# Designs tried in a protein design run: designed miniproteins, single chains, continued (4). Part 42

Each design is a single chain, and the fold is of that chain. pLDDT is the mean over its residues in the fold that is shown.

## One batch from the design tools (miniprotein)

Design m13436
Fold by ESMFold2-Fast:
Structure m13436 (fold): chain A 140 residues (1-140)
Amino acid sequence: MKEAKEFAEKVVNAKTKEEATALIKEFIKSRPSFKETRAFWKELIKLMLKVDPKKAAEILEAVLDAVKSLSGEPGSSQFLISLAQVMGAEPELFKEFIKKVEPVIDPKTLRDFAESLLPATVFTGEKEVREYLLKVAAKA
């Protein structure tokens, strides 16, 4: 849906990490379909590749804050499963994103992100993505 791309643009253009977190939570709570959530993630990652690394790292922190805040809700699990599906479909886009944020992000935040995605990869059949995430988690 067009709305998924517009939400990704709002998240990237948020003035604060707290504003970005609130927008991500609003998107998850709207109960988007897997297709809409994959469209959101694909656009968000592409937009994060166009901003400075520090801004991209702050957006990734906002994602983790939103997921932790909505822990135990079905929408949170579906949000992460959709990201694992995008990573499996476009692994080079995801690897480029990690390479961009790795020098500026807190290693613990990057590890927490990788670890939060590992359960999703088991259920999506994304073996290459799972192996990559295990390497990212092991570096921290």
Scores: mean pLDDT 80

Design m13437
Fold by ESMFold2-Fast:
Structure m13437 (fold): chain A 74 residues (1-74)
Amino acid sequence: DRARGEAMARAARLSAQDSSQRDEALRIADLAERSVDAGIDALAEILSRETGMPLEEARRLAEERVRGVAELAA
């Protein structure tokens, strides 16, 4: 959660390249990260409950599924 938020914020800063758009890019990254994080968290809890795997492993699977859906949608 924190690490991913930080990574997305850093990516947004790099994309902005010290432009006046840095604040806007960071805001977009935060919104996207929060939305994705909430979805991944919910899916991870469901997967952990259904499969009995540790929440950390379920979270990794949830991340892969969300990423896969994004690739198919894009």
Scores: mean pLDDT 64

Design m13438
Fold by ESMFold2-Fast:
Structure m13438 (fold): chain A 74 residues (1-74)
Amino acid sequence: SALEELIKKIKKYLEENPDAKFYIESTGTTLDSKEVLKLIEETEKNPTPEKLKIIAEVAKKLGILDEIVKNHKD
């Protein structure tokens, strides 16, 4: 699914860039790569709109969300 591919791409980026940091506009906080990985794991177990919004913000900053949306339409 599109969500599974998005999660896999984010995880791969975070493994390759362990020092990465993401400013989350919806919460006004900065998350490091370990915190984002933890959030993804928690979302896979119990998805909530709040967690999905943060994951979408991270994906958008990485350009992954736009790639997934484009591939879904075409």
Scores: mean pLDDT 77

Design m13439
Fold by ESMFold2-Fast:
Parts: C-alpha cells; structure tokens; sequence
Structure m13439 (fold): chain A 90 residues (1-90)
C-alpha cells in the first residue's frame, strides 16, 4: 500500500493545522498575543493550501479557527476577514 502524494499532502496539512492551533491557544492562555497571531497567520496559509487542493470544508474550519485566535488576540478586523473567507469557501 502506497499513499498518494496528494493524500500525504493533506495529512501533513491536517497535522500542521492542529499543531499551530494548539500552540496559538497556549499562547493566548499565557497572554502572548504576538505568538498567537503568528500561529494564526500559519493557519491562514494552511487554509489557503487546503482550499487550492479542493478540501473546502476543512479550509473553512481552519479559517474559522484562525478567526477565533485573531479575536482572542484582539484583532477583530482580521477575525472578521477570516470568518468571511470561511463562509465564502464553504
């Protein structure tokens, strides 16, 4: 059994999204808004890659996760932008 390159790419993006989400939430808990925003930016890049690959429902979920982190970090404008991207891709 050989996993296709596309299936492997999806698995790598899933792991990356989960990792950055955990790290962002930990940063918020510590009051480190700058680190949280950096991980939210990585979530946005992952969501864009998922969207390009046609995994639109998962891309929407990752955009919503990024929106929540931006909101908790005090960036309401980026939070709203990410929420709108999640709705558009779905």
Amino acid sequence: MKISDEELEKAVLELAAATHLVLARNAIQRGDKETAIEHAKRLVEIAKELEKLGYKDFAAEVYEQAADIYRQAGNEELAEEMRKLAEKVK
Scores: mean pLDDT 85

Design m13440
Fold by ESMFold2-Fast:
Structure m13440 (fold): chain A 89 residues (1-89)
Amino acid sequence: SADETGEELANEARQQSLAGKGPGISRGKEIVEHGRRLAASPDPETRERGAGELVAGSSIIERTSFPSGDGDGVKLSSEANLEAQKALS
């Protein structure tokens, strides 16, 4: 949602993941794509929100993909983490 901060979304996704109730890889990909759009903003607060979403989506993809050997999911997670670091720098 446009009304949610990236930090709030990231925290919610993290809590759901820890509880074993997190969404699957498709939802993680949606969060990453949304975060990429926000991270491209000239506004620092919007970029920080985007970085938070990139980290949240990355975490969901990594946790979902790693045990199954989904190499594409692992690659997407790594790329999203690097994009988040770049957006915060």
Scores: mean pLDDT 68

Design m13441
Fold by ESMFold2-Fast:
Structure m13441 (fold): chain A 87 residues (1-87)
Amino acid sequence: LPPVLEFLLRTMTTIEAAREIALAFAWRLGRTDEVRAKIAELEAQLRSGKLSEEEVLETLRQLALDLALEWLRRELERARRREEELR
């Protein structure tokens, strides 16, 4: 796991922190509306007792990591294209 992703995992100790990190990467990916809808669904399930706070936290941590990995892959692809333009 890249050191930056390991650091993010260690930082996401609360639902609020995981939510903010997920939204930050969603914004960078242009997926803010999709991710907000998913967070709202998780919050509704927490409020109805279908999910525990621990389950919601783990789901948000995984969502944030998936978004961070997608962002990293896209940044690496952009770096590759820029290098090709300089040739």
Scores: mean pLDDT 80

Design m13442
Fold by ESMFold2-Fast:
Structure m13442 (fold): chain A 111 residues (1-111)
Amino acid sequence: SPDARLEAEVARAIREIAGEEPVRDPSVVLPITSLEQLPQAVPLTFLRLIAADRPDLLRRLLGAFAERLGVPVSTVAATLRTTPIIPGTSITAVDLAEIYDARRVLALLRE
């Protein structure tokens, strides 16, 4: 199912963020060393979970990045509100959530 595929994709991304699994896509920038790299580390995974309105999966990814970088989850969420996730644009995770009417993800990002 699409949900099972997205859940498996997020679980793999969490292992890649933790350095427990090698990155399969050479265009993906992992591991990250700073917050500025975060929105573009797993851009397609962010796009898919936002479009699917899966705040549970977003919370898991935010937690994995927070642990990797040694920062609060609130700091990671703030970066996704202010930093573009689509290269060469001004489009943030909040902008994408508004485009998709992803109300549950919007609520999480605006905490």
Scores: mean pLDDT 78

Design m13443
Fold by ESMFold2-Fast:
Structure m13443 (fold): chain A 68 residues (1-68)
Amino acid sequence: MQEVEELKQQLDELLKNNAPLEEILEKLRETIRKLEEVYKETGDERYKNEIESLKKIAEEFEKLLKKQ
C-alpha cells in the first residue's frame, strides 16, 4: 500500500517537472506491477480498475513516444 502511494507521488513529481516520457512510462509500469501484486494478495476490484486505467495511460504514452 505505502509503496504504491510512494510510486504515485514520484509519478506526480515527474509530471510536474516535465520529465522525459520514457521516465514517466517506466514509473507507470513500476506502479502497475506493484498494483498487480497487491491485487493478487487482496482480490480487491478497486485495484483491478486502477490497473486497467494506468495500463491505458501507459499505452497512450507509448503511442506518443512512437510518434516522436
Scores: mean pLDDT 78

Design m13444
Fold by ESMFold2-Fast:
Structure m13444 (fold): chain A 95 residues (1-95)
Amino acid sequence: MLELLERIVELAGELGKKAEEAGEVNEKIIELEQVASFLAMEVAIAKLTGELDEELARKLAEEIIKLAREVKEETKNEEIKKLAEEIIRTAEEAL
């Protein structure tokens, strides 16, 4: 589970970089990166304490799925679309 949450954070960062390179940064991508940053903090806390807030991690993963679906629907960039699809798949596997 923790490894899947880390993968979501990595993929969201890659999506943000591709959006910046493509000139396609929008509110949904900014929101996705922000929610992913909250998830990154929860992962870091879990590594320090040995305990994951499973309820909060689930809520953040669900919001990431929602935002990634919206990004996928709105984007015309195939790389961003593929990254959004991989984020959705990874987050669904983590739940």
Scores: mean pLDDT 85

Design m13445
Fold by ESMFold2-Fast:
Structure m13445 (fold): chain A 90 residues (1-90)
Amino acid sequence: MELEREGEKASEEYLTNKDEAKREEAARRARELTALLLVAAARALEENPEASEEELRELIARHAEELRRRGVPAEELEARARAIVARERA
């Protein structure tokens, strides 16, 4: 019955903080955007291996400016991109 489904949703909303749920969604969205930027950066490095770090920074900077408007911190994207590149080279 729809009444049971409505009660189940109400119980979940009551048990969880709405602000926390929105915060988790924003955090997950930011993580997905970070992953997409890192994939794009990895492809750019594959085309130009010699321009590894500087090209990665420029690629992130171009997209980070758009993401900053949406509330995604550019410094975090840059740090994570460098960490992944270092891991791939290790």
Scores: mean pLDDT 56

Design m13446
Fold by ESMFold2-Fast:
Structure m13446 (fold): chain A 116 residues (1-116)
Amino acid sequence: EKIEKAIKYAEEALEYAKKALEVLKSAPESPLVRAAILAVNVAIYHIEEAIKALKEGDVEKAIEYLKLALRNLEEAIELVEEARKAGEISEEQAEKALEYLRKAKEYVKKAIKELE
């Protein structure tokens, strides 16, 4: 039950992280936007590895990957906010990316809480 629910939360986090990535890829090329894209891609990798670990019943490994994903999502949020302040991304694109990144972060936190 807890593992099944954590998988569902991690899958939701993955979907929102991918939506954030699509928004960021539509923005003009800039150093901060490229750094944010990298951070989101690393977060996606860690969420996918967490889902794999959960399907194998390795709860401890899944929590480790989810915590790494949480840090990567926090980094991506900071980079998007910096890109917005620097004028490297439009207000509309920044708000949309931040909405999706915060949703992804919320679901990663829910997955971790379900497993603890």
Scores: mean pLDDT 91

Design m13447
Fold by ESMFold2-Fast:
Structure m13447 (fold): chain A 107 residues (1-107)
Amino acid sequence: MVEELIRSSPEELARMVERGFEKVLEELGDDRDFTLDDLLEVLRRLAKEGDVDALAALVYLLYSFGRREELEKFLRELGADEEQIRKILERVERMVEEVERRRPPSD
């Protein structure tokens, strides 16, 4: 599971994130007021159950909202070593950098 994130291209990671969000929205239902923490809890549960799409979505959200320490802690709980965590963070950073590089600043 962790190795899958390290081996995936930025485009594959983006598709995993999209599928992870679809699974979370199905779980939470359309008639519920949900918070970011509700989303994160569902994603953590699915990731612990072996869902790589949920793990990718969780990694993306935690990184994007600046919750890096929480992200690193969760990856360690899944059995990732420091080298694997470093590679995952580099992959997420590259994906974000690639998206930003393609968007001109809108003034």
Scores: mean pLDDT 74

Design m13448
Fold by ESMFold2-Fast:
Structure m13448 (fold): chain A 75 residues (1-75)
Amino acid sequence: MKIYTVDGVKPGADALLRAIGKEGEIVVTDDPEVMEEAKKRGLEAIKPTKGSTVAEDLARRLGEVEVIENAKLDE
């Protein structure tokens, strides 16, 4: 399972999901619109844990996973 982290919604929720996620991948974002779009497209969406790195928190919850931090988005 892959985890992608992003800073906000850029360029947009639909483009974000197209660029980052596929089935069985996790999108990590604090934007509720991106979370809803990820869930509608069959992706898992999780908010980051305050005061901790997102990668560390998710590895703790899910076990050993591959993390891609600050994923860059292309249309």
Scores: mean pLDDT 55

Design m13449
Fold by ESMFold2-Fast:
Structure m13449 (fold): chain A 81 residues (1-81)
Amino acid sequence: METLLSRRESTFTIKDEDGTEIKVKLSVETREGEDGSRTVTVKVTVTKSNGEVHEAEETADADPDAIGRAAVRAYNKALKG
């Protein structure tokens, strides 16, 4: 059984390189296993200007660099639909 240590949600509005506005919701959950190992799940929900909603999820070790890469991967997957 994993213990939920933290859950953080943030919402951003960004512009794509062509100037299209994209609303991004980032959810980050940190969980600890019974062995003390920590796992971070990053979920990205992208809402496009036309109302389309796409989501993607990535899992990483609780290292800041790994979390950052997981967030980028999730964002790219959500953009792809």
Scores: mean pLDDT 76

Design m13450
Fold by ESMFold2-Fast:
Structure m13450 (fold): chain A 75 residues (1-75)
Amino acid sequence: SMDDQLQRMLAQVRALKQQFADDPAVVQMLDDAEELLREAQASTDPRQQVRLYTAAQLLMIGAEVEAELRQRKAA
């Protein structure tokens, strides 16, 4: 269900925030994703839930890409 997907993605966001805790820009992207997921959980509109979930997913992808690029520059 959408509720299960939101709960799983929230767990992933929190794990990523712990993994990248030393990178404030990455943490900020993940904080924004977590806020969108919480809004999706509070929404009673299935279309709004899908829109917020998709936006959060894109922010999470962006955060992981940013972290990867920063790690490669440090090598």
Scores: mean pLDDT 86

Design m13451
Fold by ESMFold2-Fast:
Structure m13451 (fold): chain A 71 residues (1-71)
Amino acid sequence: SLGEEVEELIKRAEEAKPFLSEEGQKKLDEAVEKAREALRAMLEARNGEELHAALVALSEAIKEIEELIKE
């Protein structure tokens, strides 16, 4: 499921975190929090508009996490 894929990405991010700069670690923490907030928003979505907004936010957070852990 999407939630399981995001949790696996967060796990990989936590494993990579000690190897990042202090600035990278801060940005990673912010991106992970955004991803978790977006997942909560998806679960709480009552209509397609709310779901779409949550999916966009999640997509952006995932991209930020992936770019940070490649460094």
Scores: mean pLDDT 83

Design m13452
Fold by ESMFold2-Fast:
Structure m13452 (fold): chain A 87 residues (1-87)
Amino acid sequence: MAREAGRAAAEGDLEGPRKVYELAKSGNDEAIDEAGRAVAELGGGDPETAKQVIRAGALSDDPEATARAMKAIAEGRGLLGGVPPVP
């Protein structure tokens, strides 16, 4: 589930970022790690950075900004692309 949500987020599907956000708010570290790894793998980025962005997004309660950051990481833009990792 978490990996599929990460993949959907990378493909620009609005449902993906929302599912990843909900998993992060549940406190499931395994799901957060899996989603972060999937997002980073698709974009060639750092999975640890992606995981940290997902956690920060859950704490900020800003799904739109979090979704944009995750998509940027999946596209290989992430922090290197100048997109802030947190809202």
Scores: mean pLDDT 62

Design m13453
Fold by ESMFold2-Fast:
Structure m13453 (fold): chain A 88 residues (1-88)
Amino acid sequence: SMEEKIEKISELLKKAQKLILDDERLSLAEAIGLVLQLIGAEFELRVLKDFEGALATLQTILDFARAKGLTDTAAVLQEAIDLLKSLL
């Protein structure tokens, strides 16, 4: 169901936040900025029901994660994006 997919996406975003905060390759400013963007995507998804906006935000974070070589974070974000695309 849509609700089950949204809950799964939410869990993946929380996992991404933990990976970002635990990643020593990121500066404190980069980590905080990414976590705030993930919180914004969660708000777009759950409160605004703006799936396209959430997708755009997550894609921006994924592109940054890939550029920085954050392989585990990128994998979790890609899974969240794939699930979100299935709602469109």
Scores: mean pLDDT 90

Design m13454
Fold by ESMFold2-Fast:
Structure m13454 (fold): chain A 86 residues (1-86)
Amino acid sequence: MDKLRELGKEGSKGTVEEQIEKINEIARLGVASSPEDAEVGREEIEEIMKAGVEKASKLENGASTASAVAITGIGAQTELELAIKR
């Protein structure tokens, strides 16, 4: 469902620290929601999360970090949907 995308949109608000916390929340939810037999989907979600956190850490301003959180939520949602479909 759209929960990861919604968390990304919601996490694009607040302070830089709160936005990074939302990226980590999206990561935990994405991994936990992946089926055991969808190892590829789980690995892809983890890589998207790592990229999101790295990007947010480099930018450290509200607008740029908010963008990173939103993109991370969209990517994680897409990979989760692909993993569930198997």
Scores: mean pLDDT 59

Design m13455
Fold by ESMFold2-Fast:
Structure m13455 (fold): chain A 86 residues (1-86)
Amino acid sequence: SKEVLERIKELIRKGKYLEAEELIEEHPPDREQLAELVAEQARALGASEEAVEEVRRLVLQGRLEEANRLALEDARPAVEAKLAAA
């Protein structure tokens, strides 16, 4: 449901990935919902807004492999910068 989707997004924003995963297993998202969740995860990892929007579009087109590759590629510099600062 839309309410469950918003709860999953909230958990992702808070870094509660295990709890988000459990809700996804209980309430499998459709393609549109999956696109929103993957985009939110990319944003949480530090991907640019342009990359987030492109990831969302790729998931909506069923191009999940390309969406995951783009999200990891764009987010990697932000993740590496955070690790270097720690």
Scores: mean pLDDT 72

Design m13456
Fold by ESMFold2-Fast:
Structure m13456 (fold): chain A 86 residues (1-86)
Amino acid sequence: SAARLEEILANLTPEMRRVLEAALEAARRVREDSSLETQLEVLEELRELVREALARAEREGAPQEVIDRLRELLRAIEEEIEKLKE
């Protein structure tokens, strides 16, 4: 849920928090503008941002809850990209 995500964001490093917030906002924009082209462009950008955030979180020893959230977000983005490419 959004409230739960905001609670998690409050405990992230500034950089990881900014990336995750950007990713969530971009995902929201994709839901508002459902054109295939826009979805693919935005999701590919999100994938890179979340991938970087996940790698950094793992390297910096972020809380397990944060790592799990980033991993789930990355999987959701990648699955959506694959569905759209079909």
Scores: mean pLDDT 74

Design m13457
Fold by ESMFold2-Fast:
Structure m13457 (fold): chain A 86 residues (1-86)
Amino acid sequence: SIEDELLEKIEKNLVEVYLLIAKEHPEEVERFAALINEFGRAIKAGDYERALALLEEMLALTRELGDERSAELIEQSIAYLKELQA
């Protein structure tokens, strides 16, 4: 389904963000792991408002870290999540 395809795209983006953070900002990796895990829980609960808030928190953090690639992947994931809600 389109829903499953969009969720898979978000998951792939978050895995790439995790790997980029682990490489470039290893001190932040536990924080990102916690946010990604909470995002997964929100999705399973159908709590798309909380899922969006968690992606926006991840976006703010990637911008503070100057990680432009991670920020781009989170922005794409926000767009995919909004498409799921429409």
Scores: mean pLDDT 89

Design m13458
Fold by ESMFold2-Fast:
Structure m13458 (fold): chain A 80 residues (1-80)
Amino acid sequence: SLGDERGRRAAEELEQRTLDNFYKEGRSEAEKQLKDEGANLPEEERQKRIDELASEYIKKKDEEGGKGNTALQQARAAAA
């Protein structure tokens, strides 16, 4: 049961794993985008841009199903 301590930890792990996967994908896509653009950015600005693009990627994945149940929404619900 998700109500017991083991169930709650499993749900939290699922949510964290889902977020980590989206963040990894977002960072990978951001790095590819910046490389393709040939952006000559200082390292500090490059990292900031990667973080911004990764955040937009997570937002996009969460909104991908409109108001429906997305994978992230399902993971969050399981963690509750």
Scores: mean pLDDT 67

Design m13459
Fold by ESMFold2-Fast:
Structure m13459 (fold): chain A 100 residues (1-100)
Amino acid sequence: GSVEQLLKELEQALKEGDYLKALEVAKQLNKIVKTSSLSQDEIDSIDKAVRKGLQVVETELEDDSLSSSVRAVLEELKNELIDLDIEVGVQALKLAVEKV
Protein backbone atom coordinates (compact mmCIF):
# COMPACT_ATOMS: atom_id res chain seq x y z
CA GLY A 1 0.00 0.00 0.00
CA SER A 2 0.90 3.71 -0.02
CA VAL A 3 2.05 3.54 3.65
CA GLU A 4 4.70 0.86 2.91
CA GLN A 5 6.01 2.88 -0.09
CA LEU A 6 6.17 6.13 1.93
CA LEU A 7 8.00 4.36 4.79
CA LYS A 8 10.62 3.08 2.31
CA GLU A 9 10.98 6.61 0.87
CA LEU A 10 11.38 8.08 4.39
CA GLU A 11 14.09 5.53 5.33
CA GLN A 12 15.97 6.12 2.05
CA ALA A 13 15.77 9.94 2.34
CA LEU A 14 17.15 9.78 5.91
CA LYS A 15 20.00 7.45 4.83
CA GLU A 16 20.90 9.87 1.99
CA GLY A 17 20.65 12.98 4.22
CA ASP A 18 17.86 14.33 1.99
CA TYR A 19 15.96 16.01 4.83
CA LEU A 20 13.70 18.03 2.51
CA LYS A 21 12.49 14.76 0.92
CA ALA A 22 12.14 13.17 4.38
CA LEU A 23 10.01 16.16 5.49
CA GLU A 24 7.74 15.85 2.40
CA VAL A 25 7.24 12.11 3.04
CA ALA A 26 6.57 12.68 6.78
CA LYS A 27 3.89 15.27 5.86
CA GLN A 28 2.26 12.76 3.46
CA LEU A 29 2.28 10.05 6.18
CA ASN A 30 0.69 12.50 8.67
CA LYS A 31 -2.09 13.29 6.15
CA ILE A 32 -2.80 9.56 5.59
CA VAL A 33 -2.81 8.77 9.35
CA LYS A 34 -5.21 11.69 10.07
CA THR A 35 -7.61 10.81 7.19
CA SER A 36 -7.52 6.97 7.13
CA SER A 37 -8.04 4.01 9.46
CA LEU A 38 -4.79 2.06 9.86
CA SER A 39 -4.22 -1.66 10.44
CA GLN A 40 -2.14 -2.80 13.43
CA ASP A 41 0.72 -3.75 11.06
CA GLU A 42 0.70 -0.22 9.56
CA ILE A 43 0.68 1.35 13.06
CA ASP A 44 3.65 -0.84 14.14
CA SER A 45 5.61 -0.08 10.94
CA ILE A 46 5.09 3.70 11.22
CA ASP A 47 5.95 3.66 14.96
CA LYS A 48 9.29 1.87 14.28
CA ALA A 49 10.16 4.24 11.40
CA VAL A 50 9.30 7.36 13.46
CA ARG A 51 11.46 6.24 16.43
CA LYS A 52 14.41 5.55 14.09
CA GLY A 53 13.87 8.84 12.22
CA LEU A 54 13.73 10.87 15.45
CA GLN A 55 17.08 9.38 16.56
CA VAL A 56 18.68 10.33 13.21
CA VAL A 57 17.25 13.89 13.28
CA GLU A 58 18.17 14.52 16.94
CA THR A 59 21.75 13.29 16.29
CA GLU A 60 22.08 15.62 13.25
CA LEU A 61 20.74 18.58 15.31
CA GLU A 62 23.71 18.14 17.70
CA ASP A 63 26.04 19.37 14.88
CA ASP A 64 26.95 23.00 15.72
CA SER A 65 28.24 23.53 12.14
CA LEU A 66 24.76 23.20 10.55
CA SER A 67 23.54 26.14 8.44
CA SER A 68 20.43 27.92 9.73
CA SER A 69 18.43 26.68 6.69
CA VAL A 70 19.40 23.00 7.26
CA ARG A 71 18.66 23.34 11.00
CA ALA A 72 15.20 24.79 10.21
CA VAL A 73 14.39 21.79 7.95
CA LEU A 74 15.58 19.32 10.62
CA GLU A 75 13.51 21.08 13.33
CA GLU A 76 10.40 20.98 11.09
CA LEU A 77 11.07 17.29 10.30
CA LYS A 78 11.40 16.57 14.05
CA ASN A 79 8.03 18.29 14.69
CA GLU A 80 6.35 16.32 11.84
CA LEU A 81 7.74 13.02 13.21
CA ILE A 82 6.53 13.88 16.75
CA ASP A 83 3.05 14.71 15.36
CA LEU A 84 3.07 11.42 13.41
CA ASP A 85 4.01 9.49 16.61
CA ILE A 86 1.06 11.09 18.47
CA GLU A 87 -1.38 10.35 15.61
CA VAL A 88 -0.39 6.64 15.35
CA GLY A 89 -0.79 6.41 19.14
CA VAL A 90 -4.36 7.71 18.76
CA GLN A 91 -5.03 5.09 16.02
CA ALA A 92 -3.64 2.33 18.29
CA LEU A 93 -5.97 3.42 21.13
CA LYS A 94 -8.99 3.37 18.77
CA LEU A 95 -8.15 -0.23 17.74
CA ALA A 96 -7.75 -1.25 21.41
CA VAL A 97 -11.18 0.25 22.33
CA GLU A 98 -12.86 -1.69 19.45
CA LYS A 99 -11.72 -4.95 21.16
CA VAL A 100 -13.57 -4.05 24.41
Scores: mean pLDDT 85

Design m13460
Fold by ESMFold2-Fast:
Structure m13460 (fold): chain A 75 residues (1-75)
Amino acid sequence: MKTTITGKPLTEEERARLEAESLRANFDRIYEKLKEKYGPEEAKKILLQRIDEWLKTTDDPAVRAVLEEKKKELE
């Protein structure tokens, strides 16, 4: 299977992967915007705090894995 786009319904694993990729892209974009507004040190601090809050409110293992990965990158 070498095609990227198909008309078949997404499995839960495929949906989780797409959500994880979207979440990573959103974090990267938020980080860039925060750096522009507050500077890199403050942006890092704000993102770490937001990730921690999202980890407290989200029990989805796929989302939590992405959040933990981003937290480790920012630390």
Scores: mean pLDDT 73

Design m13461
Fold by ESMFold2-Fast:
Structure m13461 (fold): chain A 110 residues (1-110)
Amino acid sequence: GRATELARQASQTKDPAEALKLLLQAIEEARRTGDEEGFRAVLEAAVQLKDPAAALEVLNALLDALERDPSTPESVYEALVEAALQLPDSLVQQGVGLALRAMGLMIDRR
C-alpha cells in the first residue's frame, strides 16, 4: 500500500529530515486505511533512523495514531514495544514510557 511505499522511500533517502517527513506521512496513510503492513513498515524504517530523537518522534506519532483505532492488531503494538525498547540509553525513559503506554492499550483490548 501507499504507507509501505512511503516507508520504503524514507529508508532510501539520505536526508534525515526527508526520512522523518515521509514516515510521518506513512503513519497518516496507514491510519486512514487501517494498513497493518504499513504500520510495520514504518516501525522497521524508524529503527533504522540515524537520529534517535527522530525515531522517538515517529514512534510517538505512530502510538497516537494507534490509540484512535481499537481495531489495530496486537502484533502492531508488540512491534512498537520492541522498537521503543531499541532506543539508546539517552532516551531510555521516553522509550520505556512509550512501551508501557503501548502495552496498556494492548491489554485494554483483551
Scores: mean pLDDT 81

Design m13462
Fold by ESMFold2-Fast:
Structure m13462 (fold): chain A 85 residues (1-85)
Amino acid sequence: MIDEAVERILAAKTDEEAYEIGRDFVRRMAAEGKTLEEIRAAYDEVIKRLEEIAKSETDPEKRKHILRKLIAFREGADEALAELE
């Protein structure tokens, strides 16, 4: 799931698409019976990997786009996490 999520976020064309990936990521894990702690740990790992990819990117425009998609993913995931209480 983590590798697939990172790949999907990097391939996302828009911030809206990255946001929906974040919502879907949390909702899929919840539907699979994962606990809130397990979902949060996986979410944190996706964020960490995207930050590492952005930090390694030498092209400032590409780095900016990765960081924007990371923010959108985080917003979508945080919204879905809040729905789980």
Scores: mean pLDDT 85

Design m13463
Fold by ESMFold2-Fast:
Structure m13463 (fold): chain A 71 residues (1-71)
Amino acid sequence: SMAVDSLLGAVRVTEEHPTVESAGAAVYDAYSTFVSPGEARKLGEEMKKLAEEEGIQAVIDLLRKRAEELS
């Protein structure tokens, strides 16, 4: 699905450039197109909070888990 592909794309971007800003941009650009702007924004806020609490590796794990849940 396009939503799953979008999340996996965001995982790849985040692994290559491990910042919450780059991850958030990748999620918003793809996920807002294929899911909704509201869901993309909500996921972006979850990622920002998680990065602050647990670090960028936890953000990658979140995105992978969301992709599995949508499969």
Scores: mean pLDDT 78

Design m13464
Fold by ESMFold2-Fast:
Structure m13464 (fold): chain A 83 residues (1-83)
Amino acid sequence: DLVLKKNKAMDEVIRERLRELGVPEEKIEPAIELLRAAIYAREQNNLEATERILEELARELGLPLEKVREILDEAIEVRKEVE
């Protein structure tokens, strides 16, 4: 299933980036769910929903919004590379 493969690759990139930034393991899975929601909103050109989700995630993780946006962009690029 291509969608499942894309989601797995995307989730792994998000997970590794969050670990590198010192996010506790117990917060990683909820953060992946929020970032996935933001990625799908962005793919649908729903920029208002995307920014709202990223603001919430940045607040919950104590990360700069810029870093959360970088992770989003990286995850989207990895998702595009999966066949």
Scores: mean pLDDT 81

Design m13465
Fold by ESMFold2-Fast:
Structure m13465 (fold): chain A 74 residues (1-74)
Amino acid sequence: MKTLEEKKKTVEVDPEKFEKNLELLREAAELIGEDIEELLKELEKLKEKEGEKFLQAWLEVVAETYEKYKKYLE
C-alpha cells in the first residue's frame, strides 16, 4: 500500500507538525507576495537533493523564523 511506502520513506516525518509548517509557509508566501507555485517547486527540488528529513527540518526552521519575523515584516 502507498501508506507503507510513505512510512518507509518518511518514517521520521511528523505529519501534524508538517501540516502546521505548510500552513505557515502558505501564510508567509501570501504576506510577502511570493507565488505558492514557485515555492512548491523549490520544496520539491530541496526534497530530491537533501531528502525528506532535511525538508522537514528546513520547514521547521522557516516556520519558526517566519513566526518571529511576521511582526517585523508588518
Scores: mean pLDDT 64

Design m13466
Fold by ESMFold2-Fast:
Parts: sequence; structure tokens; C-alpha cells
Structure m13466 (fold): chain A 58 residues (1-58)
Amino acid sequence: DEAVERFREEAREIAARLKAEGREELAYSEMMKLGSKLGLSTEETNRLALEILREVLG
């Protein structure tokens, strides 16, 4: 799924950037906005965002 692959790629970049800036608390909301822009459902975006948060932010 192109949208899911693109979400994972861009969400990892967002999370890594915010972590480097000490603003990781903004990562979830930015990822939810990204999912909406890519046409993903709220449920799917939430699941993917939590995956990325665990991977990048620990």
C-alpha cells in the first residue's frame, strides 16, 4: 500500500526531527495530520503512529 509506505517513511522523519529538537511531544499530532493528508483512516493512522513512536522515541 503506497499510502502506508509513504506514511512510515515521512512519519519516521518527523519523529526523528522532533526528537532531535526536544519536541517529541508533538510527534503524535503531526503524524495524525500526515495520515489525514495521505487519505488513511483515523484508526489506521493511530496504529501506524504508535508503531513509529515506539521505534523512534522508544
Scores: mean pLDDT 85

Design m13467
Fold by ESMFold2-Fast:
Structure m13467 (fold): chain A 80 residues (1-80)
Amino acid sequence: SPRSQELLDRFSEELGRLIERLLAEFRQRGVDLSTPEGQRLFRERLLEGVRQLRDELTTRHPDDDELRAFMDGVLDALEA
């Protein structure tokens, strides 16, 4: 649906900003993303950031059931 595409586009923009912030943070901290440990830490921080993004968006739009279902589906897919 057009609404699902709008939600995906908005999520993609927010996810891109989150990834850029995390990459800058990890570079500043000297975390090596070529290592399994660095990749694990990045994945944990990314999943935490996506959960925070979901909570923020659903809190700002409490009556938007389509947004809530979309964000829950995204988080489920990322945690699988």
Scores: mean pLDDT 81

Design m13468
Fold by ESMFold2-Fast:
Structure m13468 (fold): chain A 92 residues (1-92)
Amino acid sequence: MIAEAQKAFQEEFEKRKEELEEAVAKGDEKEALEIALEIYEEVLEKFPDNLLLHAMVYYAKAQLAKLAGDEEAAAKYLALAEEYLAKAREKA
């Protein structure tokens, strides 16, 4: 994987880590997932070919769809997340 994309992800995650932990501590799963999705999408804008970031974006979207009651969208996004995660592991 591209080291620059990994560094950008780490920097965005560290900036938002406390906000994410606070949302989790409050039990606000939707807020926690929205924060995670924003982090992944910010980095993906800079590195659109990063397979791991695609996996993380789809995973967050799957969980948000499930919370919204959209089981079809949740299943589709989860399948995409697993596919990108497998490809990312192969290329790591």
Scores: mean pLDDT 78

